# Designs tried in a protein design run: designed miniproteins, single chains, continued (5). Part 80

Each design is a single chain, and the fold is of that chain. pLDDT is the mean over its residues in the fold that is shown.

## One batch from the design tools (miniprotein)

Design m18773
Fold by ESMFold2-Fast:
Structure m18773 (fold): chain A 63 residues (1-63)
Amino acid sequence: SSGTAYRATSGKTVVVGDDGTIQTLAPDGTVVGQANMGSKERAEAMVKAMGPEAVEAGPGTVA
């Protein structure tokens, strides 16, 4: 599925899905955390609330 990927300064990647799912990936690509916020808008708000730690990696780039 496609989603928006954000690279955190900790080296982790945070992926936001259109259904409001947030997945946290370790630097090796392993899923280490998952949450569902109920909507894409809520998921994006949560990622943005993480502030400077979340750096957008580009539109739609998650395999």
Scores: mean pLDDT 66

Design m18774
Fold by ESMFold2-Fast:
Order: sequence, then C-alpha cells, then structure tokens
Structure m18774 (fold): chain A 99 residues (1-99)
Amino acid sequence: EQYEKELKEVEETIKSLIDDPKGALERARKTVRELRPDLTDEQIEELAETIVFTVAGLLIAAYSFYKKLLGMPDEEVKKYAENLRKEVLEAFEKYRAER
C-alpha cells in the first residue's frame, strides 16, 4: 500500500512533466533565480533545463524501483521506463520546437 501510493505520486509527477514541460521549466527557472540571483538569464535557463531532465531521470528510476518492489518483472519494468523516457524527451522536443 505505501509503495503503491509512492508509485502513484511519482507516476503523476512524470505525467505532469509530459503534459506541461513549459510549466516545469518555468518553475525550475523561478527556483534557480531565487537561489542564485547572481546568474545570468542564459545560465538560469541552462541550469533549469539540467535540473528538469535530472529530476525526470530520477523519477523514472524511482518508478522502476517501486514497480520492482511491487513484483513487476524486470523486462516489463524496462519497457515502461523506456516508454516514459521517450514520452518525456518528445514532450520537451515539441516544446523547444514551438519556442
């Protein structure tokens, strides 16, 4: 039950990144700017993108970990993780193309 709740929260967070990559980047930029007001806008943008992609990778790793704890076979977990990585990358590529 606890792992299922944590898995759901991770899954919902990953879906929010796919559905709103712009909002994710805007939140990251705001946080970086507040913590590091000494950085240029270009440096803030680069760091915000790095943070968002790093967080997405960690969330996918956490998703895989919880799925394995819940008894999902390794091959199935790998397939879901690969699909999530693809969806995240496609969402951000689409955002960059529209920028």
Scores: mean pLDDT 81

Design m18775
Fold by ESMFold2-Fast:
Structure m18775 (fold): chain A 105 residues (1-105)
Amino acid sequence: DLSAKERLELLVRSMKRNFEEAIRLREEGKIQEAQFIAEVAEGVARVHYASIKPLLSDEEKATYEKILEVLEEAAKKLSDPSISVEEARKVVEEMLAQVERILAS
């Protein structure tokens, strides 16, 4: 059985792939498609947490909620039609750095 940490790491990996796809779409000038992918990714993360929340300890819930806050903030920034490709890359890099810091604690 997967631990809460392993499930969370799989969620983060999935979110990274979706956000990298959003950046690729922005590079191609497909801004509306990029926004849609970022918004869908946020929704998937929220549904994932809701589905596993009853199986988690209070400490595991606190860790998940910190990670979800980071993912939600990244998705919100990536849903902005006005951000540049370079700004979008920085959002993903900062998201991954924050997630690594939370998981290391």
Scores: mean pLDDT 82

Design m18776
Fold by ESMFold2-Fast:
Structure m18776 (fold): chain A 59 residues (1-59)
Amino acid sequence: MSRDEIHQQVLKAFDKNGDGQLSDEEIAQLMSYDTDGDGDIDDEEYRRLLKDLGLEDQL
């Protein structure tokens, strides 16, 4: 998935306050799944992210 699509999903998961903002730590966590820096996250990495966030039903 593209970073924009993942950002939207992550915002829903990490933005527990509902303020539409991600903390520096949340952004760092997201960036850790894009280790290649290509702006894309592999299906495997995305599935792991969703599982870690408790969003396994989104798979």
Scores: mean pLDDT 60

Design m18777
Fold by ESMFold2-Fast:
Structure m18777 (fold): chain A 84 residues (1-84)
Amino acid sequence: EEERRAFLEEVAQKYEPEYDEAIRNRDFDKLKEIAEKVAEELRQRGYPEEAERVLKDNITPAVLVLWLAVQRAVERERKRREER
């Protein structure tokens, strides 16, 4: 999971500036193109579930990373309580 998260963060950082520019320019075709590139890169690394989420739900890599961060934070809080 740590390796997966680190890779997703790397992909998000790589494409986030291009994605932000497309949003500012209201270029929805470019946004879809970026999503397809991200999904392909995720599939090549062996993360097909994440790739499908990017394409099917139009979830940006940044949103996917944030979702994983929240999920991991919740899991850490749960373990913290259980260990006490």
Scores: mean pLDDT 67

Design m18778
Fold by ESMFold2-Fast:
Structure m18778 (fold): chain A 73 residues (1-73)
Amino acid sequence: PKFMVTIRVVGDDVEVTRQAYEQISQIYKKTQQLLEQGKPPKEVESQMKEEIKKLQSSLPSSLKVDVDIKVYT
């Protein structure tokens, strides 16, 4: 299956925005590893969405994070 993740992080603090992007990129890498291990794509998508939700709750409210996840089977 093909996995596509589009990440947009917008804020008025360059360093905070960069750090948020790096953390989301780490979640993406973990997702790819799970797919390589043979985990079902639907389960992996659900897990990635939960991890991103947890990350968003820890970020400043002034930071806008938009993540679109698409799985092509």
Scores: mean pLDDT 72

Design m18779
Fold by ESMFold2-Fast:
Structure m18779 (fold): chain A 72 residues (1-72)
Amino acid sequence: PRTAESLALLAYIYAAEGRTEEALRAFEEALRLDPHYQGALAIAPLIIEHMRKAGREDLAERVEALVAEARA
């Protein structure tokens, strides 16, 4: 099922595999379904770390911006 929880977990799995663009899309969709889902906000630092390790600072910054918007 396509839930905020499953999409947030999928984003983490993609990020850990170096599939950083797919990770961003899954994370964006998780926040689209539930902007206040605390699990997505809690897992975001791990996704950001994997994106930076993959050399994708641009995607890491985009995730940070999404988290900041969700907390505003």
Scores: mean pLDDT 82

Design m18780
Fold by ESMFold2-Fast:
Structure m18780 (fold): chain A 120 residues (1-120)
Amino acid sequence: SLAAELREAVRALGEAARALAAGDTEGALEHLREAREHLERAIEAAAADPGVRAALEAALRHVEEAIRALEAGDREAAARHLLAALAHVAEAALLAGDEATAREAAEVAVEAERALGLAD
């Protein structure tokens, strides 16, 4: 279901952020790849809703850019793309009427921003 894939994407992105904050590049990559798979399934589940689909496609692009940045050793770029992916997942959840998942994505984003040193 769309709701299940969105929840799993948020969980994987949160775990990727924690791994990245801990200096675990391999763990972060594994969780980003897991998030990519859940977002691909979410896009298929959202095929009938163009707004939800567009938000999920934006989230997927940011996850793919985070993977590329991290493979290139750019942890700061990876962190920014990870946060952007969480924001787009929250947008997709809100558009789909899944307020609980949207709140969880926002909470994970705040935690990730602090852990990654991107909070002002």
Scores: mean pLDDT 88

Design m18781
Fold by ESMFold2-Fast:
Structure m18781 (fold): chain A 119 residues (1-119)
Amino acid sequence: MLPNKKAALTLIDAAILYLNGNTDEALEKLLSLSNEDIINGLDYIGNVYLFYTAAGDKETAKAALVAISEISKLLKVAKERGYDLSSLEPYILSDHEEVDLSNEEKIKLLEKLKKILSR
């Protein structure tokens, strides 16, 4: 598995934990990655969004946007708790448009995205 793909899958797992209200476990999963791996994982998910948008797979593209949005929120929580994320500030301050879905619908999309990326 490509390192960036493994990082992306770990970020998706953290997003699912966060959406389930398991914030402490989500932060532990997120912070298991180096700042470089977080950047590389987010860039990988961004490329997934662009690829599936071009392919016309709107559901998978939306799942990638959900992952980016939830990780951005989780990074803000980590910063507010005093973790050193200075190299990640551009990703925390990015205005990610809120995806107007329930947490259950977001989790379903992220589980589908995990299955696609695990191929």
Scores: mean pLDDT 82

Design m18782
Fold by ESMFold2-Fast:
Parts: C-alpha cells; structure tokens; sequence
Structure m18782 (fold): chain A 91 residues (1-91)
C-alpha cells in the first residue's frame, strides 16, 4: 500500500506539472496561433483530469497530509487551466 501511494503521488506530480506546462504554452500560443492554443488547452485539461483521478486515489489510500499535498497541486493546476481558458475566450 505504501509503495502504491508513493507511485500515485509521483503520477499526480507528473500530471500537474504537465498541466501547468501545457497551460502556459496555450497562453503563449493565443496571440500566434489560436488553433494551437486550443489544442494545448485540451491536452492540459486532459492531464488535469488524470491528476484529479490520482488525487482521489491518494485521498482514499494515503495519509491526510499526502491528500492535502495532492489537493494543493491539483488546485494550482486547475487555476492554470482556468487562466488558459480565459485567455482563449478573450482572444
């Protein structure tokens, strides 16, 4: 169980990092290529969904402290996706 929770935490960190990176790339792309920005945003949203799934498993199997850390990472990633969506809508 402990090894599984560590794996879930690593996957959550990876997916949240990918979400942040893709969200920033989408914002940068808005002024140059709106179609590319939309494609990057869709990828960011998909990775956020995967991160949420891992966060939910961590909340079920891990400690309260691990669940709080996973929630913080997902919240930060969700804010980035929201910012990217807003940039695309304002383009």
Amino acid sequence: MEAKVKELMEENKKYTKDTLELSRAAIEAVEKDLEEAQALFKKAADYLGKAVEKRNEIARLGTEEQAEEANKLVDEAAEAVTKAARAILEA
Scores: mean pLDDT 87

Design m18783
Fold by ESMFold2-Fast:
Structure m18783 (fold): chain A 57 residues (1-57)
Amino acid sequence: MEERLAELAAEIRRELTAHRQALANGDVDTYREHLARAGELSREAIRVAQELDAARR
């Protein structure tokens, strides 16, 4: 469970790095795609974190 949250955090960091690189290169389509994926991963991470918080109490 913590492993999944760590994986999601790593994926979010990779998407944000790719997003910044695409922005620097002026690739607007790639920029938008990475931002959308980061948003999806962030929502999943919040859900997993809430489940972990409920379980450890």
Scores: mean pLDDT 78

Design m18784
Fold by ESMFold2-Fast:
Structure m18784 (fold): chain A 90 residues (1-90)
Amino acid sequence: MSPEEAAARGVAGGLAAARAGTGRQLTQGIGAALRGIGLGFELQLLGLLPKDFNWGEAAKKLPAPATAAAAIAEGNAAVDALDEILRAAR
């Protein structure tokens, strides 16, 4: 997965899960979105993502997750991919 796609999927999946989920799913979705944003910001600082990367526009290009559970799973997988990219860059 490209760094841009991983960042967009992490934020989009987490936000979609937060919007669609309740209780634990809502909390997990928000957590994934926040982790995705944080890791994406670190990638921008390392020069692996452009500083003018439009998170909202990139997220809109991705297919909408069918369920809150699918959104959480996609968000977590994308955040894990972002973390791996960040660790490889350190």
Scores: mean pLDDT 62

Design m18785
Fold by ESMFold2-Fast:
Structure m18785 (fold): chain A 80 residues (1-80)
Amino acid sequence: MELEEAKKLLEKSIEIVEYIEKHEKDPEKAYKLAKEKTEPLIEEAEKLLKEAEKKGADIMELMEVGVKQVELAVKLTILK
């Protein structure tokens, strides 16, 4: 359950980044805004991921969350 919530928070973060990229034409402002809007969601997702790891979560489920973390990191980097 925690991993599904973490994945959803990361997916929402990706959506926020994509929305900002579409509407904010200044890359510096877009990156700043994206970081500000996604930071609390990413922090919560990381908390949930660490909790799941402590409880011995399935490696495949952990990898799914990891893929979303990489996707988000790439999206944020592209904004620069």
Scores: mean pLDDT 80

Design m18786
Fold by ESMFold2-Fast:
Structure m18786 (fold): chain A 65 residues (1-65)
Amino acid sequence: NEAAKKSAEGAKKGAEEGGGGAAAMSGTWQLRVAGGDPEKAKEGMAAARAGDAKAGAEYSLQAAE
C-alpha cells in the first residue's frame, strides 16, 4: 500500500517538475493496457529494490512501453 503510494507520488512529482512527465505517463498508461507486460513491471520493482526509487517509478511508468 505505502510502496504503491510512494510510486504514484514519484510519478506525480515528475509531472510537476516539467509537466512533460504527465504526458509521458498518459502515453505509457495506454501502452501498458495494450501491451500488458508484467515482466517490465517486475523489472521496475527490481530497480526499486536496488535503492533507485526514481528508477523504480520510471520503470513502473514505462513497464508496458
Scores: mean pLDDT 50

Design m18787
Fold by ESMFold2-Fast:
Structure m18787 (fold): chain A 90 residues (1-90)
Amino acid sequence: ELKKKIEETLAKMGKAVAAGDWETARKYRREYLKLLGVSDEEIEKIEAMIEAGVPREELEAYLDKHLNPEAKAVVLAWYETYKERKEKEK
């Protein structure tokens, strides 16, 4: 049951990303992280850190202390995607 929810959430997130629907992609990314055991409060703090442009090493240190390895991998992939998008807007 949990595996099906994860697969469905990943599929919906992927469709939103392909459509350029970043608001829907953000919603499903949050749901996926919650399925991996990350709290809403931790997700909000991570979003704030990424938007503030903290160095990758500082973000990794925070994630190593607070998240499991699977959730850490998801956040680091998100961080790289966000940086790439922000650079294209300048």
Scores: mean pLDDT 78

Design m18788
Fold by ESMFold2-Fast:
Structure m18788 (fold): chain A 83 residues (1-83)
Amino acid sequence: MSELTKSLPEEEKEEAKKLAEQAFEVLRTHADDRALLERARAQLEGTIERGKSLENPSKEQKILLAAAEYLLRLLDELEAELA
């Protein structure tokens, strides 16, 4: 995770992790759809890049950025397991 998301309080990190895990369960049901997983990865990478460019991110923006980073890591692990 980026330095910005590492600075979140533990409670907010748990919120981000929960959001990522909920989204990941949906993506897991489509693990055989490579095109869908590639599109999801691209969207997450775009979200993370935009989030890192914010000068004064709000608490909610930091949580969403952390959730996107967690979800991207879960997708990386899923793709490694499927290889």
Scores: mean pLDDT 78

Design m18789
Fold by ESMFold2-Fast:
Structure m18789 (fold): chain A 95 residues (1-95)
Amino acid sequence: DEYLEKLKELLEKLKTANDKERIELSKEIKELLVEMGLSEEEAESAVLAASTMLYAGISPEEVAKLVVELIEGKISWDELSEEIGKAWAEKKKKL
C-alpha cells in the first residue's frame, strides 16, 4: 500500500524531528490523511494521536497501520484511544 509506506516514512521522520521539522512533518501527515479520506478536523486529531503513540513507544510501522485501519473503518476512534492508553500504562511501568 503506497499510502501506508508514505505514512510510515513520515512517522519515522517525526519520531526524530526537531521542533521546526515537527511542524512541517505534522502538516505533511495531515495533508496525506485528508487525501486518504479523513476530514481536516479528523486528520488534525489523527496527527495528535499518532504523535502521542510515538511518544508512548509505539513503532512508526504500528502507528501507520492503526491510522490506516481507522481510515478504513476497521477500528474505531474509541479502540484507538484504548491502544494509546495501554501503551501509556506500559511506559509508566518502565519508569
Scores: mean pLDDT 80

Design m18790
Fold by ESMFold2-Fast:
Structure m18790 (fold): chain A 68 residues (1-68)
Amino acid sequence: SVEELRRKVLEYLRKKGRWVTPEEIAKELGVDEDTVIGILNRLVFEGLVEKRLDADGRELYRPVKPLP
């Protein structure tokens, strides 16, 4: 389900603790990159994930740090 994939994407981001690409997530989870991008955009809209472009124009994502 989309909800299961959403959970797995967020878990992967938290496990890495660094900026990651949609391609890296797609490869790890065995899911199409477009599907991952859709989930990431939803998580960004919900304030759970941050998006950035690197110096090479590559899309990077990381989890918003939880409140202490």
Scores: mean pLDDT 81

Design m18791
Fold by ESMFold2-Fast:
Structure m18791 (fold): chain A 82 residues (1-82)
Amino acid sequence: MKKKLEEAEEKLREASEVALELLNNETEENIERAERLARELDELARRYEEEGDLEAALLAGIGAGLVRIALGVVKIKREHEK
């Protein structure tokens, strides 16, 4: 059980790095990476919640939310530059 919390903490750290990198460098590669990670984290949060690991689920959910916010900012910028 504690291993899932540690895994979720690592994923949250990765999510923070990916989100910040995307905001600083809006490449298609960084967008695709962020979209993939957000989906993985959302699925991971759901699985942790089903297993009763609410702390790990919360951390994974926060990570997914952070990445989605960064993606939202980039989408607004890209639409404005159209």
Scores: mean pLDDT 82

Design m18792
Fold by ESMFold2-Fast:
Structure m18792 (fold): chain A 94 residues (1-94)
Amino acid sequence: MADLMQQWVRPDPALRALLEEAGFTEETLTLAAVLTLLGELAIEQGLVDPEDPNRIITKDTPLGELFGVDEIDTRDVEGIAARILRHATPVEAP
């Protein structure tokens, strides 16, 4: 897991659009940085379930459209990483 989180990636246009809403301006970032920015975006947009802080409600949101899901369990780090990697190309560190 640690090595996966250190993987540098280049986002595709769909993922990049979401990251830019979270303030991303670079060409590449680590998988850990993607998770951090998307988590910050979810909090800012009020997508965290007030009854369960591990549940992100993505139904009818750009994040839900990108991942193809109505909700995300923040404890499923491997599943989240796999979804991100469908929209990002692994690259070498800059």
Scores: mean pLDDT 80

Design m18793
Fold by ESMFold2-Fast:
Structure m18793 (fold): chain A 89 residues (1-89)
Amino acid sequence: SQSAQDAQALKEMNENIGMLTGLAQQLRDLGERHPEIREEALEAAERIDRLRDEAAALAKQDPIAGAQFAKQALSEAHDLLGEITDKAR
């Protein structure tokens, strides 16, 4: 049913939002440990926070689209963490 699909999408979105929050915190922590990349790490964390907020806003209109956006945002967040981590090496 549509209701069951929406409930599952909201569950997946909430799990993905939790992961996005964790990745943004990892970037902030990395910037605190490596002052030379602090600004880039903070900008990347703020980017992830905006993607998280966009996913939540989209989900209010369309839970399935919001969940899909959150999943795509996770991929971008992992790429950002990798790029910033490599700069700290």
Scores: mean pLDDT 87

Design m18794
Fold by ESMFold2-Fast:
Structure m18794 (fold): chain A 82 residues (1-82)
Amino acid sequence: MKVEVKFEDGSSAVFENGELVESKGLSEEELTILTDFAKILSSLSKEEAEELLKSLGGKTEGNTSTAEVELGKKKATITVTW
């Protein structure tokens, strides 16, 4: 499972199976929150994680779920690929 988070300011993070692979322009606080979120997602079944993302106003198309969220007063797009 791959989790990509892209912020409106161009900062980003990529997680693979709940582990941080790459980050750009994020604070320590933002990275901590995102890492915890990615670990929660990786601990869920595919169906449970899809339901969680739908509860955040997200959509699922095939093996990809996308949600727009507000984190640390910034808008972010979260993309999860299974």
Scores: mean pLDDT 81

Design m18795
Fold by ESMFold2-Fast:
Structure m18795 (fold): chain A 88 residues (1-88)
Amino acid sequence: APAEVEELVARLAAKMGPTEESFKEALLELARWLAEKLGEEDVEAVMERFQKAVEVMYKLVVEEKEPETEEEKEYVEFFERLKEAILE
């Protein structure tokens, strides 16, 4: 629904700012909205998984590290799937 997307984009644009921290918070808020829209039963678990995915991606991009554990790889894939869903 376009109205919901516009409202979310406006809120994220206002919140994002130029820092990595504000960007991370915006992504977590977006993950919560997506969990609700996808009808996820456990929104908090989805939010935690997205937060971990964001932390792993932040580490990999900022610190130039590769995912070392299977769980970190899963969080990277989860983040990429959410990114595709958001951009579509």
Scores: mean pLDDT 60

Design m18796
Fold by ESMFold2-Fast:
Structure m18796 (fold): chain A 91 residues (1-91)
Amino acid sequence: SEADIIAAARDLVTALLEAIAAGAPLEEVKALARGAIGHLRALLAANPDLSPALRATVEEIIALLEEAIAADDLEVMRAAAERARALVDAA
């Protein structure tokens, strides 16, 4: 269901924010973000009939995390994860 996809996205983003709050090294946080991107992409592939709004939200979260990984900066990753959490909470 769409609620299950929102819950999965929330759990993945929450895990990223908790790792950052716990002082995890940037490389560990980047590995978690790559895992989250992979899981979110799999959810999009398994659910072709998602509403356009929810699909766009998940794709924006993926883009935010990919950009943060490329930036190689913990504060950029924190900002991306916080924005992703806000997007999930608005869905």
Scores: mean pLDDT 89

Design m18797
Fold by ESMFold2-Fast:
Structure m18797 (fold): chain A 63 residues (1-63)
Amino acid sequence: SVAELRAKLAAGEKTIQVSGDLSDEEIDILVAEGKGVTIAGPGLSDEQVARLEAAGISVDDTS
């Protein structure tokens, strides 16, 4: 959820496990606040990966 994502970012989590079903709002929060974070989760779309990587976020889907 958006609230859980914000809580993890505020806690300084460097690797955040996510499902492949991220909302546009969750992606927007990661783009704004998640620079330097690694997002780990199976099934992220190519579009979601591209948006996150363009924002300086690493994506690891090899779980």
Scores: mean pLDDT 75

Design m18798
Fold by ESMFold2-Fast:
Structure m18798 (fold): chain A 96 residues (1-96)
Amino acid sequence: PLKHKKVSKEELEEERKRLEKLLEEEKKKFIEEEGLSEEQKKLLEEGFRLTYTDPQKASELENELFANKDEKNIKIAMQIGVYALALAVQRVLEKA
């Protein structure tokens, strides 16, 4: 029965706000749990921005962070990847 429900513009806005809130809460927890420096926080924010604006550069940043072998940089790369995946899933659901 739910397969024939018309998705309203208002329902799409509510789902978007819910995702944005969840992503912001996860980001704050990650920063606090890992004790990120100001430089590392900027890298995380840049990575998130790049997932929206330039996915290829986001992927390049992830690869650079993994190559560095710094434990916190690797965790930042993983968090950027999770964020990119969450956004990709949401965009697919919005188009369905």
Scores: mean pLDDT 73

Design m18799
Fold by ESMFold2-Fast:
Structure m18799 (fold): chain A 73 residues (1-73)
Amino acid sequence: MREAPGRVGELVRRLQAGADPAEIAKEMGLDRPLPAITSAQAAADVGTLIMKAEAERDGTKAFGASVSPPEAA
């Protein structure tokens, strides 16, 4: 099976398959829209952004609900 804990890889593959970047961004809960995958470099950039966002959200959630209040944004 694919990397289940690495949802980033799944989302990047969906973008490569022609999925809407806006839909992927919404599914990820990102504040900013994802760029369309037009090249290998674009895919790498998107993957890095998603990985960082997921790691931050997952880490904050796992370690405590109010350790860093996101509503300050």
Scores: mean pLDDT 59

Design m18800
Fold by ESMFold2-Fast:
Structure m18800 (fold): chain A 99 residues (1-99)
Amino acid sequence: MEPEVFDIEVDIGIAEIMLAVAKLGLERAKKYYEEGNKEQAVKDLKDTIKMLEKAISIAERALQRAREMGREDYARDAENVIQEAKKLLEEAKKFLDEI
């Protein structure tokens, strides 16, 4: 149990860091677009989309393991990352389609 808990904690931590980096990437892309730097905005959006897709994958793995172990605390943390990442992914994809 303890080694599996460590793996879940590491995966959630990685996904949370990736989500935070993606949030900054999306904000930076919006600023570049407002400043007329469309090329940099597109680049940052594509990088943000890739980061969010990876964060979702890692968090979904952590969620499955947390549920198998009956760890509702870790399951909730992983679900929160997945929900926020999916919301930002939708926003980033829509913004990319507009520029």
Scores: mean pLDDT 88

Design m18801
Fold by ESMFold2-Fast:
Structure m18801 (fold): chain A 79 residues (1-79)
Amino acid sequence: SQELVQELKAKLTELESSNDGSLQQLEEVKAFLVEKKVTDLNVVQDELWNFVNSVFADQPESYRQAVFQQLVEEVKQEL
């Protein structure tokens, strides 16, 4: 849904403005996805991947890939 993508973008912008740590931002994104009942994460895959690459830019690509995969699996487990 385009509306869901827009809501996620707004949430990500809010988190970037908060100056919260990367792990806290990740937990808030996970909570948002669970609250919105996002069962098909493919709809927001690009936004989530861009977010992980932004907040963990100082980490190796292998770490960023692992974080992204873990986020997807944790959201699925909460639903």
Scores: mean pLDDT 79

Design m18802
Fold by ESMFold2-Fast:
Structure m18802 (fold): chain A 93 residues (1-93)
Amino acid sequence: MIDYSLKAIEELLKSGKVITDEQIERVLREAAGFNDKEIESAFKELKKNNSPINKAQLIGLVYEYVKAEGWELEDGTEEQKEELKKIIEEIKA
């Protein structure tokens, strides 16, 4: 899942699309399983330390959090990959 998530986010950012806070929150909540406090903490750290938010920092943040939770691509089920794909597709729309 991580590798798939990072590639999907990287492609989205390369498309020139502006990613909203709501869309980032959905990726963290639905794909990475973050709760409200974890999402708020991640946003505060990212925005406080990095302005403007760029794609490398966003990818790095997602990677570090998911890695800290012990997630790997092989830990992602097909259902989790499909859910992430659905979220990314909604973001692109």
Scores: mean pLDDT 54

Design m18803
Fold by ESMFold2-Fast:
Structure m18803 (fold): chain A 94 residues (1-94)
Amino acid sequence: SSEIELLKRLILHEIEELEERIKKIADEETYKKLSELLKQAKEAIENDDYDTALEIFKQIEKLIKEKFPEDKETIKMVQGIINGIKLLKELEEK
């Protein structure tokens, strides 16, 4: 579906926007850990492995909440991506 492909591309773009934001706010060690998880999540999404992508994003959400508890905008970005992956999974499993 062209709509599914568009949604997938939008989610991947949102992940890149999240990575750029994290690079600006995080220390080197935290950025390195989150960057590796984001890379794995992107690879999972590209392979239509949405269950793996969701498990990785649960780890990302936990780490972001621990490191940046007051950064409501970054937390909302992560929650938006999780909701997008859930929707993509529902649409592609039908």
Scores: mean pLDDT 87

Design m18804
Fold by ESMFold2-Fast:
Structure m18804 (fold): chain A 90 residues (1-90)
Amino acid sequence: SKKEELLKELEEVKEKVLSDESLSPVEKLEKFAKETKKLMEKYEVDEEIREKVELLLNKLIESAKKFKMSDEATKSALDSFLEKVKELLS
């Protein structure tokens, strides 16, 4: 399904940004957010869901800027975000 393909590509983006040692936690989340927005457009995700996803991403980035996040915390944050996206797409 389009949902399964979208979630698969989001997992691939997560793995790619987390493995990029040149990026800070904030930069990883910003890159992830940019790629997520492109994927939401590619898969024609409903606008209401897209707005909710963008709000969640913005909150993650603001949290990372306010608090020093470890690489482990960044991975956990992205894992939790993807679970919320799965729920929104259900």
Scores: mean pLDDT 86

Design m18805
Fold by ESMFold2-Fast:
Order: sequence, then structure tokens, then C-alpha cells
Structure m18805 (fold): chain A 61 residues (1-61)
Amino acid sequence: LSQESRSLLQKAVSEAREENPDASPLELLQKAKELVEKADVSEETKQAVLDAIDNGIASLK
């Protein structure tokens, strides 16, 4: 992943945690995914981060 993709992922997860500090790992990743979808970044950066989040969700399933 590019530095931009990693920064977006970290920011989204941090904001999701701030919004719901008691969220389960699954809920946290779902909220982070919503934040990434709203981010003003390139489509390629969004796809890379969304793929990473989806892999995280799959590992929790």
C-alpha cells in the first residue's frame, strides 16, 4: 500500500474509534469503511484501503 493509503486507513480507524469507543472490532472496521468511502482521495487510494478493511472484516468472520 502507498503511504497515502496507509495514512487514510489509520485516520479512518482512529475517527471510527473516537466516534464509538466501545465498538466491537467488526463494528469499528465497518465504521472505518464508511469514513473511507466519504474521503476526498483518488479512487485507487479508496479501493486499496477498502480492500484492506474487507480483509480485516473477513478475518473476524
Scores: mean pLDDT 78

Design m18806
Fold by ESMFold2-Fast:
Structure m18806 (fold): chain A 90 residues (1-90)
Amino acid sequence: SKADKIMKLADELVELLERLREAVEARDLETAVRVAREAMRLLDELEKLLSPETAKEVLEAVAEELQRAVEAFPDSEELREILEEVLKRL
């Protein structure tokens, strides 16, 4: 069902955001970028299935974790570009 697909994608996104936080704490830029890109792919799929209101809440949560990553890696253009893409969708 649509609800089952939403729950599965949301669960995977939560796991990726946790891995992003762990990569930031470990100062692992390569992993942070890879995980952030994977989170963006799941976000694109999830956004198509969610109401605009729920999609905004998910985008805000993703933006918060990406902002922490950009603050930890201020010289990473890749992380900044990913954050800017999420912020444009808000």
Scores: mean pLDDT 88

